# Designed miniproteins, single chains, continued (4): the designs that were tried, part 114

Each design is a single chain, and the fold is of that chain. pLDDT is the mean over its residues in the fold that is shown.

## One batch from the design tools (miniprotein)

Design m15935
Fold by ESMFold2-Fast:
Structure m15935 (fold): chain A 79 residues (1-79)
Amino acid sequence: MAEELVKEAVEEFRKKIPGKSAEEAADLLAELKVKLAEKLREAKVSEEEIQKAIAEFGKEAEKIMKEQGITATVEPVEV
């Protein structure tokens, strides 16, 4: 199911992220998002579920990046 594939991607990201630069982390995140989307399409998951799964993975990856002190590729524009 989509939820299981999201957890798999999150765990892979968590294992690979320690010691990575922000650029390497961004590349890894992009690769894992593509891989997750491909697995979901192979499993014939609906477009709606694929979008939700990618969003959930991105959310969890951001938490991991913050824990490791790594900045995301996209920064919030404030001032």
Scores: mean pLDDT 75

Design m15936
Fold by ESMFold2-Fast:
Structure m15936 (fold): chain A 94 residues (1-94)
Amino acid sequence: TAFLQILDQAIAKSTNPKAQKAAQEAKKLYLEAQSLKNAPIDIQLQISKILAEIHGLVVEILTASDDEQDKLTDEMEKLIEELKKLIEEAKKSI
């Protein structure tokens, strides 16, 4: 997918260890979400919304200055924590 490609670019290209770690975590959670297709549609839509927001932040991080990358990565880490909670809820719903 386009999202997996951009995550792999962030992991490979990023010189910021924090951004690289966040991209790796986002990739793991994206792949977990793909296995949860039997979860209720409402939870799936919430997961999709957060993944779209993470996708936008990863694109910004790849073109950002070093100082901006830290701030954008902090925002991405907050979305990753929300995504983790939704994935855990989705797992309980199956």
Scores: mean pLDDT 84

Design m15937
Fold by ESMFold2-Fast:
Structure m15937 (fold): chain A 67 residues (1-67)
Amino acid sequence: MSEEEIERFINNLIKAIKDGNFVAGLAGLAEASKVLTKEELEKLIERLEEEGAPQEIIDYGRELLKK
């Protein structure tokens, strides 16, 4: 994927989580963990925390980083 496609994906994921689409947020994080490096995934989790994502989504993202 291009960097532009990755940024659009991340922005759509953050928007879904802010809109309360919990299932889409979890699925999007799982997909992101397959595409992003560990460093990029860590930065995504930081952005989600700054945007006020539910703790359950943050905890799931941290679990994905352990892989």
Scores: mean pLDDT 77

Design m15938
Fold by ESMFold2-Fast:
Structure m15938 (fold): chain A 68 residues (1-68)
Amino acid sequence: APSTTELFSRFVELLGQIQASTDPAEIARLLAELEALIASVTDPTVRAQLEAMRADAEAVQRRRLAAL
């Protein structure tokens, strides 16, 4: 099983790839990988932490868009 450090590192990597991508098909694939990663976490506390971090990152991106 992946360590908590490996899970967070992969999560951050996937978020960065999603934010950098301009291809809808690639974004959809990366989002599916991110969802699969979160779903693969058997520790509900770690999963909740990852979901909270994703929500915070999405909120930051929405605020950046609204500032335009």
Scores: mean pLDDT 73

Design m15939
Fold by ESMFold2-Fast:
Structure m15939 (fold): chain A 95 residues (1-95)
Amino acid sequence: MSLRELMDRAVAAVGATFDAFRAAGYSQAELARLAGVSQSTMSRTIRAVREGTIRTPEEVLEALRLAVRMARATGDDARAAELEALMAEIERKLS
């Protein structure tokens, strides 16, 4: 699998994570708290994922880290493991 294909899959998985949490009734402020970031950081990341403006591996890894923290904070260990696997594969391609 190419780095591009991994990045596209990772962005899609992050987007699905944000959509699932929003559907579950979490506010943007609550998502920011779960991820351990400011509301401004969370707002910017959600917008970048939604608008497809994430272009660099570093931006993809940042978005994945936020989604992992949200999943772990809520006990969704299966989702966190899937996101961590994508993160590890991208990091291996950058090595």
Scores: mean pLDDT 86

Design m15940
Fold by ESMFold2-Fast:
Structure m15940 (fold): chain A 73 residues (1-73)
Amino acid sequence: STLLALPESTRRVLNALAELTRERGAATQREIAEASGLPVPTVSRHLRRLEALGLVRREGRRYYVDFEAARAA
C-alpha cells in the first residue's frame, strides 16, 4: 500500500487535507499548515510528493485529496 509506505509527516499532511477536502472541497497551504500543525514550507514539500503520487490534486492555490486514488493506494 502506498499509504503505508509514506513517512509519518507526509501522512499527517494527507490526513489534514482529507478532512479539509471533506469540509471545504479544497484548501490552501496555510489552511493545511494550521490543520496539520506543520510549517508552510514543510507542507509545501509534502504536497509536492503527494501530488506526484496522484493522491492529491491542485487547482490554482488550492489542493484536494483524490479519494478514489487514495482508496486504490
Scores: mean pLDDT 85

Design m15941
Fold by ESMFold2-Fast:
Structure m15941 (fold): chain A 70 residues (1-70)
Amino acid sequence: MEKEKKAVEYIKEIAQKVLENPDTPEEVQRLAKEILELYDKKSPKEVIEFLKKSPNPIVQGLKKEADLFA
């Protein structure tokens, strides 16, 4: 439970940094925003599952973090 929340917190931090970076591709920015909104409406476990379904740079970077806490 707590480890899953910690993984989501890291995901939120990365998503925030992605949104703050003007060089981030629009698709990646959209995904980061979706993650933040999903976190607000869904459980941490559902957010992690959502990320695993999209093999983009965010998922690749965050997969290691989520896997560490899973």
Scores: mean pLDDT 64

Design m15942
Fold by ESMFold2-Fast:
Structure m15942 (fold): chain A 86 residues (1-86)
Amino acid sequence: VSDMAAWFDKASEQALEALRKEDIEGLVSILNQMSEYMKSQGLNLLSDKLKQYAVEVGESESLDDAKRITTQALGLLNLEIQIKAS
């Protein structure tokens, strides 16, 4: 749980940096990497949701849409990690 929280902090910073640089392709890659990490931790449903968010970000026609979708994805991931920690 502690290691997962530290990983999440690093991964979320990378996602926010991709958004700041308007790097949508990099953001899709980061979300897919988050999905694979969740799958490796046995969190298959969360992995599937993150893959769906990555697809939605890649299909977004605006930075504002990509930002909204990413915020939702990171919020869900943070909530699930906190539930596991409590």
Scores: mean pLDDT 82

Design m15943
Fold by ESMFold2-Fast:
Structure m15943 (fold): chain A 100 residues (1-100)
Amino acid sequence: SSSMEKVRQIVEEAIEKIKKAKSVQEVQSVMDELTISLVKYLDPEEAAEFVSLYSKIQDAIEAKDLDKAIALLDELAAKFPELKPFMELVKQKLEEIANS
């Protein structure tokens, strides 16, 4: 489907950007761009759920609650499997930054 092809393109672009991210702020910026781009191709209920989970992820990152952020990233990946490769890289980046 054309919508699924657009989602895959958006995810592939986000993956390339996240690989280059070196700070929590850069990770959050890539996730913001992904969210803005994806909501155009999601049903209203899916978009609302995605934005709600993403908001909780942002709150957990700002609170420096890495365990909660990882759990929410896993929940988002479970609900949106196409995003799993991106979410796994986000988890890896956040863990690397936290251990620095």
Scores: mean pLDDT 85

Design m15944
Fold by ESMFold2-Fast:
Structure m15944 (fold): chain A 93 residues (1-93)
Amino acid sequence: SELEQIKEEVVRLINEIEELLESTTDPRKQREIVAILEELKERIAEALGLDISSVSIPALKEAIRAEKDIEVLREILKAAREALKRIEAILAS
């Protein structure tokens, strides 16, 4: 289903961002990626109606999997894609 495909794609993108952060050895690039990831967490929490101050990445992934509104999921997908693109640009520099 389209709903399940969007959920899987969003979770996959978040996992890829986490892996890129883990593999990054440059402290400046690590700080820039962490800032982008924190911004992404905030955007996802806002879209899902969650309190960002108490939400972890695993909790966000579970909330994404429980989400039924395809438009909310499309907004989250767009945010995750934009975050990954910004991170790839930092890593390419």
Scores: mean pLDDT 87

Design m15945
Fold by ESMFold2-Fast:
Structure m15945 (fold): chain A 100 residues (1-100)
Amino acid sequence: KSDMEKIEELAEEILKLLEEMEENPEKRVELAEQIDEKLGELLDLLEKIRPDKTEEIKKLVQEIHDLIVEFVNSKDKKERKKLIEEAKEKIEEILKLAKE
């Protein structure tokens, strides 16, 4: 697999974990830990292939992390849905930056 294919696969895995966390909020802590691990792997790969975009990508990764923390602490189903939608949008932004 190319590094770009690995990045796309990691992004897909993160998107699936975000969907699982929305459907199964009782697993939120366990799923959040898996998402953080995958985000770290994604960032490491992106730093290797797109060092020119590292600061922008780090900012997006931090914003996703903050959204996940809010999700874990949220008791409102509507707020949790919005947080997942925003996190998904930021994953798509990372993929767009990677492909520039």
Scores: mean pLDDT 86

Design m15946
Fold by ESMFold2-Fast:
Structure m15946 (fold): chain A 55 residues (1-55)
Amino acid sequence: MELVEEAKKLYDEMVKLAKEIREAIAQGRDVSELVNKLKEVAKKYTEVVEKIRAA
């Protein structure tokens, strides 16, 4: 199903953003933009997963 592939891509993006946030924290950098991006991707992931469960 196309939704499963979309969920996988969103999950991979969340993992990448989480890694970048951890590295930015270690460097003392502002993470506000990265955290906002992670929240948006997580919302999309949740929506896709809910659609898969409803199908």
Scores: mean pLDDT 81

Design m15947
Fold by ESMFold2-Fast:
Structure m15947 (fold): chain A 76 residues (1-76)
Amino acid sequence: MYTDEEIEELVKRADELEAEADRHLAAGNVPQARRLYIEAAKLYEEAAKSYLDKGDNQKAIEFYRRAARLRERAAA
């Protein structure tokens, strides 16, 4: 099981990848942006699962919703 610090590090990395994806999208690098959104979504999903395992259903739902939004952006 992940520690709270490990989950926070997953979220931080996901946030950084989402920001990187946004920069690539703004620059017209659509394929690179899509890959980064998918990578960020996977990290948010891992964080969500970890919160669910800890009984924090509210945070789990929040991060699953973030992941879903990024997967939608990657599909567009």
Scores: mean pLDDT 86

Design m15948
Fold by ESMFold2-Fast:
Structure m15948 (fold): chain A 63 residues (1-63)
Amino acid sequence: SDEELRKQYHEQVEQLSRQGVEEIEKLRQTLDQDALSQKVMELSDQVTQQVQQLSQQRQEKLK
């Protein structure tokens, strides 16, 4: 159902967010704060692109 698909999508986005937090914590142990900030921005952009791509694919499926 549409409700199940929306719930799945929301859970995937939440999982990506939690994975991002864990990845940032690992990077904090390896990188200087400046390099960490740059990497965080890159990861945030990648996640945003993935969310947009998932949304676009769903719209394509509905046509």
Scores: mean pLDDT 73

Design m15949
Fold by ESMFold2-Fast:
Structure m15949 (fold): chain A 80 residues (1-80)
Amino acid sequence: AVKTTFRVEVSHPDPKVQAELQREAARIQAAADAAAKPNESLSEVIARAQQIARKLQEKLEELGVSDKTIISVTTERVEV
């Protein structure tokens, strides 16, 4: 069976902010991946991607760094 997971990457010019954002991105990614099911429909995958983006955007706004942060979300397909 095929399971779709996401890789969330964040980039910020300040290394200390970068480390903090990477920790938050990893936490959000892990929670979303734990919710992943084998053979999900495209709509289910899109919904999870939107949830990841929303949670990450909320964290960027809380930290006041959204204007300097680059976000990349990529899909990965894994046999399980």
Scores: mean pLDDT 77

Design m15950
Fold by ESMFold2-Fast:
Structure m15950 (fold): chain A 79 residues (1-79)
Amino acid sequence: HMKAEVLEARREGDELVVRVKVTINGKEAIFTVRVGADGEVLSVLPDPESADKLTNEEAKKASQAAIEKAREVARRLGL
């Protein structure tokens, strides 16, 4: 069971920066996702403390969930 929620979203020039909390297998991880002006995902980075908690497979799944949440925010903002 996996849950993802947006903690904050801010514009930085033509980019959107979204912080997403993902809960996977009872673990909480925070990711910072950067989205370009065309809606392209430029980067997905876990907070250092979050990176230490996750297995490689959990990190992959959680990163994808964070990307999907950031894309939802970008679409609502017309990016």
Scores: mean pLDDT 83

Design m15951
Fold by ESMFold2-Fast:
Structure m15951 (fold): chain A 63 residues (1-63)
Amino acid sequence: SDPRQEELERRFLRLLNTDPRFRGRPVGEVVAELKTDEALRREVAAALGVSEAELTRFLATVR
């Protein structure tokens, strides 16, 4: 619904499909890992061009 959230979703899904650490894994499993691994979450936020706080808020919307 929010264009900024839609762009973040697009970038996130591209990363999940292209990064060898995430390719072929269920989205929910990757999201759960990112919620518990601060270092990985920080690295993913940098790769997506967003702040860790912005990524954390985005991940909280994923069920």
Scores: mean pLDDT 83

Design m15952
Fold by ESMFold2-Fast:
Structure m15952 (fold): chain A 63 residues (1-63)
Amino acid sequence: LSPEEVVRAAAALALLHNGATEEQVAKFLGISPETVRRLVEALREAVGSDDLDAAIAYAQKAL
């Protein structure tokens, strides 16, 4: 993942954690729901956990 993709994936994960649907997140970020799923999955694989705080920490290090 590029640093930009990591930030977008972390933002998507945070929105999903707050109860937004994939379609709502996709509309907000200007991408497809399929891209939202791919970015979140890739971020979770890179972080090695489903923890939002760990994902945010990873994004901060990527910047």
Scores: mean pLDDT 76

Design m15953
Fold by ESMFold2-Fast:
Structure m15953 (fold): chain A 109 residues (1-109)
Amino acid sequence: GAAQRAQAQATLAKIQEILNSNDFSNEQLIEIVNAAIETILSLESVDPILRIGLVLRLLGIQVDIELGASSEEAKERILQTLQYILDTLPAADALRVLQAVQETIEKLL
């Protein structure tokens, strides 16, 4: 519903604020991406092909981090992918993914 979409947008804005205001190690950025992957894989109501596509995009970010992408490039790709998740998934499912990411980020601070 509209309320869940508004909450998901607010959650993404908070994630962007925290990521842009703090330094994260490569290992911490990989952990943030893993939180999104694990949550997406748990979404039994979402089309399996769509879930696989989203997981592959997130795995691509982890590969780029391991290959030496800068923290700034990694953060930008995480935020772009989370926006794509918000735009692509049903509002309730998108909110679940974004909340898991926010909780993981807050635990790393």
Scores: mean pLDDT 89

Design m15954
Fold by ESMFold2-Fast:
Structure m15954 (fold): chain A 73 residues (1-73)
Amino acid sequence: MKKEREQKKKELIEQGKKNLEQSKALAEQIGADVKASIEQTVEDQTEKAKKTLSPEDAEKVEKELKEYGKKLL
């Protein structure tokens, strides 16, 4: 079912973007390395996507989150 795959991918991208924003805000608040925090969050979210999605969809999630993370820096 292609619709179900698309929905899961969209949800993971949206959740990942929200987690990246939270990681940036928290790192800034505690004086941690913002870039390292964002990079770690992208990696964690990408691993989650690889467990739940096809390799192709997981790669799309990774690309979207990396681009969003760069935009936050």
Scores: mean pLDDT 80

Design m15955
Fold by ESMFold2-Fast:
Structure m15955 (fold): chain A 92 residues (1-92)
Amino acid sequence: MEETLDAISEDILKTAEELLKRGDREGVINLLESLINTAKELKDKAPEFAENAIKYAQEAIEAVRRGDYEKALQYFKKAVDYLKKAILEKEK
């Protein structure tokens, strides 16, 4: 189960890195908005982790908008990490 979440997380981050290398801002923003929507569904079961996932995803969107792709990727990685933690807490 955790190994599956690790694989999914790695695929999401690789997709984000590829989109940023191509300058596809809308693609990265859409991916981050999907992450925010998923995290919102987890707020009732894992509020702290879900709220941090939303916060870092929003910071990543703002970094993408200003062209700071290094910061965008750093915030994206944090958002994915917190989303993974929220999913694992929900399963307990």
Scores: mean pLDDT 81

Design m15956
Fold by ESMFold2-Fast:
Structure m15956 (fold): chain A 88 residues (1-88)
Amino acid sequence: MEAEIERIAASLGEADLEAFLERLRRWEAERDLLALATAVLASRRGYEAIQAGESNETALRYAMAAYEWLTRYRREEAERLAAEIAAA
């Protein structure tokens, strides 16, 4: 989990892993929505970058991170759970 948390924090530009983890804990039972929360935050960072007049490359980087987390983490979890249910 540590390496995954570090990757998520890096995708969002978070330097303080403890503060990030505390936010995740405050969204009780939302650890299983980690990919969605990360995607939402990355999308917000991209939007803020555009509004602040930062480069399109910066905004696209956050958008790509959001897409990556939605596709890899949440989708894989859902597909894995679906397979488990089908096998039961």
Scores: mean pLDDT 61

Design m15957
Fold by ESMFold2-Fast:
Structure m15957 (fold): chain A 72 residues (1-72)
Amino acid sequence: PVTRVSMGISNAPTVAGALEREAREEGGTAEIRRTATHLEVVGRGPSAETRLVADLDPATGEGEATVTTVRR
């Protein structure tokens, strides 16, 4: 099953750090790619893969994110 959620981000570094911590706590891995205008986080757990992609406003650090979770 695939779950997709769209959400606004007001603090991209905090969101990225939280996702990385959650992946590590579940015995998984996380890969983070961040620029002033883009955030991508890929978390791989034992039973699910979560991908977050967001476009950010470089002046505010805010943006819209799409989170996709694939369970297998």
Scores: mean pLDDT 73

Design m15958
Fold by ESMFold2-Fast:
Structure m15958 (fold): chain A 59 residues (1-59)
Amino acid sequence: MREEEIRRLFEDWMAWAARHPHVDIDRLRAVFERHRDEPLSVLTAILSGTVLRDIGDQL
């Protein structure tokens, strides 16, 4: 069921982000909410891109 897949994806990403101090967890959450209705593959790509941007923006 899509709702369960979205919930698991969200929980996994939030748990991962909590372990990575360079990731803006609030931004990741906002991006997830904005793109929640996208296909799972697209949502995953957007979340990965957001994380890579946050890591790359750290200095």
Scores: mean pLDDT 73

Design m15959
Fold by ESMFold2-Fast:
Structure m15959 (fold): chain A 68 residues (1-68)
Amino acid sequence: SIEEVIKAIKERAKGKKTLSVEEVAEVISELTGVSKEVAKKRILAATGKKEVSVEEAIEIAKKIAKLA
Protein backbone atom coordinates (compact mmCIF):
# COMPACT_ATOMS: atom_id res chain seq x y z
CA SER A 1 0.00 0.00 0.00
CA ILE A 2 0.99 3.66 -0.30
CA GLU A 3 1.05 3.90 3.51
CA GLU A 4 3.61 1.06 3.70
CA VAL A 5 5.79 2.78 1.07
CA ILE A 6 5.79 6.06 3.06
CA LYS A 7 6.60 4.25 6.32
CA ALA A 8 9.43 2.23 4.74
CA ILE A 9 11.05 5.34 3.21
CA LYS A 10 10.92 7.16 6.58
CA GLU A 11 12.50 4.13 8.30
CA ARG A 12 15.26 3.94 5.64
CA ALA A 13 16.01 7.64 6.21
CA LYS A 14 16.90 7.10 9.91
CA GLY A 15 17.21 10.84 10.55
CA LYS A 16 18.95 11.52 7.23
CA LYS A 17 17.85 14.49 5.11
CA THR A 18 18.38 12.55 1.83
CA LEU A 19 18.19 9.00 0.48
CA SER A 20 20.17 7.50 -2.40
CA VAL A 21 18.27 6.49 -5.54
CA GLU A 22 19.48 2.94 -4.78
CA GLU A 23 17.76 2.94 -1.34
CA VAL A 24 14.48 4.35 -2.74
CA ALA A 25 14.53 1.80 -5.58
CA GLU A 26 15.00 -1.02 -3.02
CA VAL A 27 11.91 0.09 -1.06
CA ILE A 28 9.79 0.28 -4.23
CA SER A 29 11.01 -3.14 -5.39
CA GLU A 30 10.28 -4.73 -1.97
CA LEU A 31 6.71 -3.36 -1.79
CA THR A 32 5.65 -3.49 -5.47
CA GLY A 33 5.97 -5.64 -8.59
CA VAL A 34 8.53 -3.19 -10.04
CA SER A 35 12.13 -4.41 -10.32
CA LYS A 36 14.86 -2.41 -8.56
CA GLU A 37 16.46 -1.60 -11.94
CA VAL A 38 13.20 -0.23 -13.41
CA ALA A 39 12.47 1.77 -10.23
CA LYS A 40 15.99 3.25 -10.29
CA LYS A 41 15.65 4.31 -13.96
CA ARG A 42 12.29 5.99 -13.25
CA ILE A 43 13.65 7.90 -10.24
CA LEU A 44 16.70 9.08 -12.22
CA ALA A 45 14.48 10.16 -15.14
CA ALA A 46 12.24 12.16 -12.75
CA THR A 47 14.97 13.85 -10.67
CA GLY A 48 18.32 13.65 -12.51
CA LYS A 49 19.93 13.19 -9.06
CA LYS A 50 21.74 10.31 -7.33
CA GLU A 51 20.33 11.43 -3.94
CA VAL A 52 16.87 12.87 -3.23
CA SER A 53 15.21 14.52 -0.24
CA VAL A 54 12.94 12.31 1.89
CA GLU A 55 9.94 14.29 0.62
CA GLU A 56 10.97 13.79 -3.04
CA ALA A 57 11.58 10.08 -2.37
CA ILE A 58 8.07 9.67 -0.90
CA GLU A 59 6.37 11.44 -3.83
CA ILE A 60 8.30 9.53 -6.52
CA ALA A 61 7.78 6.17 -4.75
CA LYS A 62 4.02 6.85 -4.48
CA LYS A 63 3.83 7.59 -8.22
CA ILE A 64 5.81 4.46 -9.18
CA ALA A 65 3.80 2.27 -6.74
CA LYS A 66 0.49 3.48 -8.23
CA LEU A 67 1.70 2.42 -11.71
CA ALA A 68 2.79 -1.02 -10.48
Scores: mean pLDDT 78

Design m15960
Fold by ESMFold2-Fast:
Structure m15960 (fold): chain A 65 residues (1-65)
Amino acid sequence: MIVEERVVYVPPEDLEARAEELAAELSRTHRDVAVLETGPGRLRVEALGVRDGQVVHRRILLVAE
């Protein structure tokens, strides 16, 4: 299994909207898409996909800046 993590900085007013947009985009090509609150001003979007026949666990941490 491949784990891919990235951090995206967003204005506080855009945090929830950006997480929802990413979850919607990922849900077209990935499974088990979830948006999790990990702390004040922090959301994590997680999804499972496939690359080169291997399962890829994607984690995107959105941080209010």
Scores: mean pLDDT 80

Design m15961
Fold by ESMFold2-Fast:
Structure m15961 (fold): chain A 65 residues (1-65)
Amino acid sequence: MTEKAIKEAKEILKELNEEEMLKNLEKALEEMKKYGSELEIQIEAEVALSFAYMVKSIKKLEEKK
């Protein structure tokens, strides 16, 4: 579900204190909703969620250095 993926991505970025990334994600998703098909919006939401998890993983690695 697109909405759930978007919400989870936003929650991850907010927990990581990545306010600029969260703001940019919000803008990108709003732009996609204006012009994208439902499938395209769903793919973008899943990509955003994957990106949020990638950022979280990188932050964990940096903590250990």
Scores: mean pLDDT 74

Design m15962
Fold by ESMFold2-Fast:
Structure m15962 (fold): chain A 92 residues (1-92)
Amino acid sequence: SLKEEVIKEFEELLEKEPEVKEEEKEKVLKDLEEIPEEEVRKAIELGKKLPEMTPEERRALHEEIKATSKHPEVLEMIMLLAAERERKRRAA
């Protein structure tokens, strides 16, 4: 289950940020749970393409996510996470 893997990654990242309150951590995880698995999968695939996108394409994508998604902030975090993983994979 892709969502379970993403939730686990978010938990690990949030643990590295001791300044983040428990309420905020719980809210992020709850919001992520409300996002359909298919949208999470799409966000991961889009995130992997993010490093290759122009600033203009990135802005258009941001506007589309904001207009169509219940939790655009969480989707953007998923995309950034996927982009970071892709950068590390290319460096290895």
Scores: mean pLDDT 78

Design m15963
Fold by ESMFold2-Fast:
Structure m15963 (fold): chain A 68 residues (1-68)
Amino acid sequence: PPRQLPSVEQLVEDLVAWFRELVDKQGVAPEAARALLEALVRREVSDPAARERMIAALGREADRLAAE
């Protein structure tokens, strides 16, 4: 197993930054950006714990923007 990969928290931060780039720079709706990145995480992330944390973080960020 890979030992020197970023932590789940670091992956979450990078993912949230990418989500904000889609919303802010490309004008993608928050829900659409979340769905796109969630699909990418499901495809690329094989670790169930990391996948769940990343998807949950995307949902929280999208919900936070919707609540603003």
Scores: mean pLDDT 76

Design m15964
Fold by ESMFold2-Fast:
Structure m15964 (fold): chain A 99 residues (1-99)
Amino acid sequence: AEEHRRAAEEALQGTLDNLKKALDYLKEGNVKEASDYLTKAQFLLLSAIVEAEMAGDEELLTKAREVLKKVQEASRALDNGDVETAIKLLEEAIKLLEE
């Protein structure tokens, strides 16, 4: 339905905004703030997945799942102190959302 597709798109836009903030904080060496924004992005991505499924939009669903996988890998990299890998994964996730 149109409302669910719009909700998914709005959640993905919120994800993009939070990922850009996380990336900025990582580039400044502020891992704690970056992790907080990654957590917010993950909640928005879970919402986007649910809304995309309800909309029956396979393309949005696939995109949201691919972005979630990269965000989860970035969070794991940060937990291991690998900031460079986290930055790369976040840049890839942002690129997917902008395409």
Scores: mean pLDDT 89

Design m15965
Fold by ESMFold2-Fast:
Structure m15965 (fold): chain A 82 residues (1-82)
Amino acid sequence: MSVEELEKKAREKLGELLKKIKEVLSKLQEPENLAKLKEYDAKIVAAGAAVAAAKNDAEKKAALTALIKTLEETIAWLESLK
């Protein structure tokens, strides 16, 4: 994938994440789920920072791929709360 294709995929996954959060909002009010959400939020923030810090296309592709993976893992966890 190009950088542009990966950026588009990351935006699509972020939209899916926000939709899943809304679907399971009642479950996220439980203390253990809120703690887990904070862990995933920290990972997503760190992955996004890596994308911003990337100095060339190779680093940007690697960072975007890692961000997409983290978003997919977070979405899968949220889906498991249904």
Scores: mean pLDDT 86

Design m15966
Fold by ESMFold2-Fast:
Structure m15966 (fold): chain A 75 residues (1-75)
Amino acid sequence: DDIELGVVEVGAASIVTSVRSKENPTPEDLEAERLARESLDYASRGDLAAARRKLDEALRLMRRADALEEARRRS
């Protein structure tokens, strides 16, 4: 499905770009980039289910990194 592939591609590219735009990426940011790239690899092979799982994992790590940054700002 072209729409489903597009969602994975846009989501993964957004994560990679966000991590690369950071001056000092955290280990969580780097792991999210790795998972986003794996998502793109699975999508290129036609395994959209695996691609979506990897994208979800990357998004969870990005949300965790954001929560840690917010907690740090309140310290």
Scores: mean pLDDT 79

Design m15967
Fold by ESMFold2-Fast:
Structure m15967 (fold): chain A 57 residues (1-57)
Amino acid sequence: SREEIEALLAERGLRLDEAQLERVEEVYKATDGDVELAVALVVRELGDAENRARLRA
């Protein structure tokens, strides 16, 4: 599970910390084991947070 998540992140040039990886694992269980969907949802959540931070600067 975690190895598959890390492989997908590496393929897409993405890096997540431990808390973010745990978030992906939580979403993975909620999405009936869909690693790609879990990663996409968490990455989108992080992108939205980054955009908000940039808009405040």
Scores: mean pLDDT 72

Design m15968
Fold by ESMFold2-Fast:
Structure m15968 (fold): chain A 80 residues (1-80)
Amino acid sequence: MIEELSEEELEERHKLDLEIARDKFKELPEEVQEKILKEIEEAYEEIKKLRKENPKNTKGIEEIEEKLSERIYKLYKEAL
């Protein structure tokens, strides 16, 4: 689970998720791809900050991941 990852493992997963997104959404308009990548970047920054400030808030991390999935899906759907 992302909340159980070390700082180094979280950074590796962040890079992997960006790579997956670039491949998955490569057929979408460049502007939409940039928005999706930005949402992923912002979600990982929120997760890193939350882990540093409140390690007990694992539910908060789950909520960030859930919101990210919803935002990406909305951007994807609007681009079709």
Scores: mean pLDDT 78

Design m15969
Fold by ESMFold2-Fast:
Structure m15969 (fold): chain A 64 residues (1-64)
Amino acid sequence: MAAEYGAKAAAAMAAGDLGAGARYASQTVHEARKEGGDGETGAAASYAGGTGSAANQARGLALS
């Protein structure tokens, strides 16, 4: 479920594992879209949606 992947993405980001965080965040967004939104019933899913954007930005900065 989107909320589960959202929680994993947030935990990975907090631990500094940007690669795992980005992967889980992308999966969270995909699942949330299938459910009719970016976490309409799951706070973790909507948070991970925002975190996914942050993860992609942070990864870009790390690779730059």
Scores: mean pLDDT 61

Design m15970
Fold by ESMFold2-Fast:
Formats: structure tokens, C-alpha cells, sequence
Structure m15970 (fold): chain A 86 residues (1-86)
């Protein structure tokens, strides 16, 4: 059962990574700050959903999942700000 839960979590992570890659490519191609911010928001929403999946499937603590999501969201915001400034 633990191994099956890990496979489900790995699948969710892979789907998240693919979505994040697609949204990043769109953001890098965009010259519209509002579009870049919307894409960053979608990436952040996906990170929060992955955090919920990790809690439900892997039994990670809420604090650990929240810390990981917060760190990832900070990185996404920094990347969006850099793209807007470029």
C-alpha cells in the first residue's frame, strides 16, 4: 500500500512538473505583465494542489507541506517578477 501511494504521489508530481514547464514556457514567451502574473497564479494553485495530494496520499505533515508550497510559491513569484522586469 505504501508503494502504491508513492506511485500515485510520483504521478501527481510528474503531472505538476509538466504543467509547470508548459506555464513557464508561456510566461517566457509573453510580453504582457498581466498574463505573466496570471500564469504565475496558475503555477501557485497547482503547487497548493500538489501539497494537498502529498498530505492525503503520503501522510506528510501539514506544516512540512505548507513550508514546501510557500518556498515554491516564493520562487514562482520571483521568476514572474524577473520576467516582467526583463
Amino acid sequence: EQQRRQQLADGAQQQYDQLLSMLRDRARASTDPAEIRRLAQQMQDAARQLGKTNIAVLGVSQSAAQSAVDAQNAAIEAEAAALIAA
Scores: mean pLDDT 80

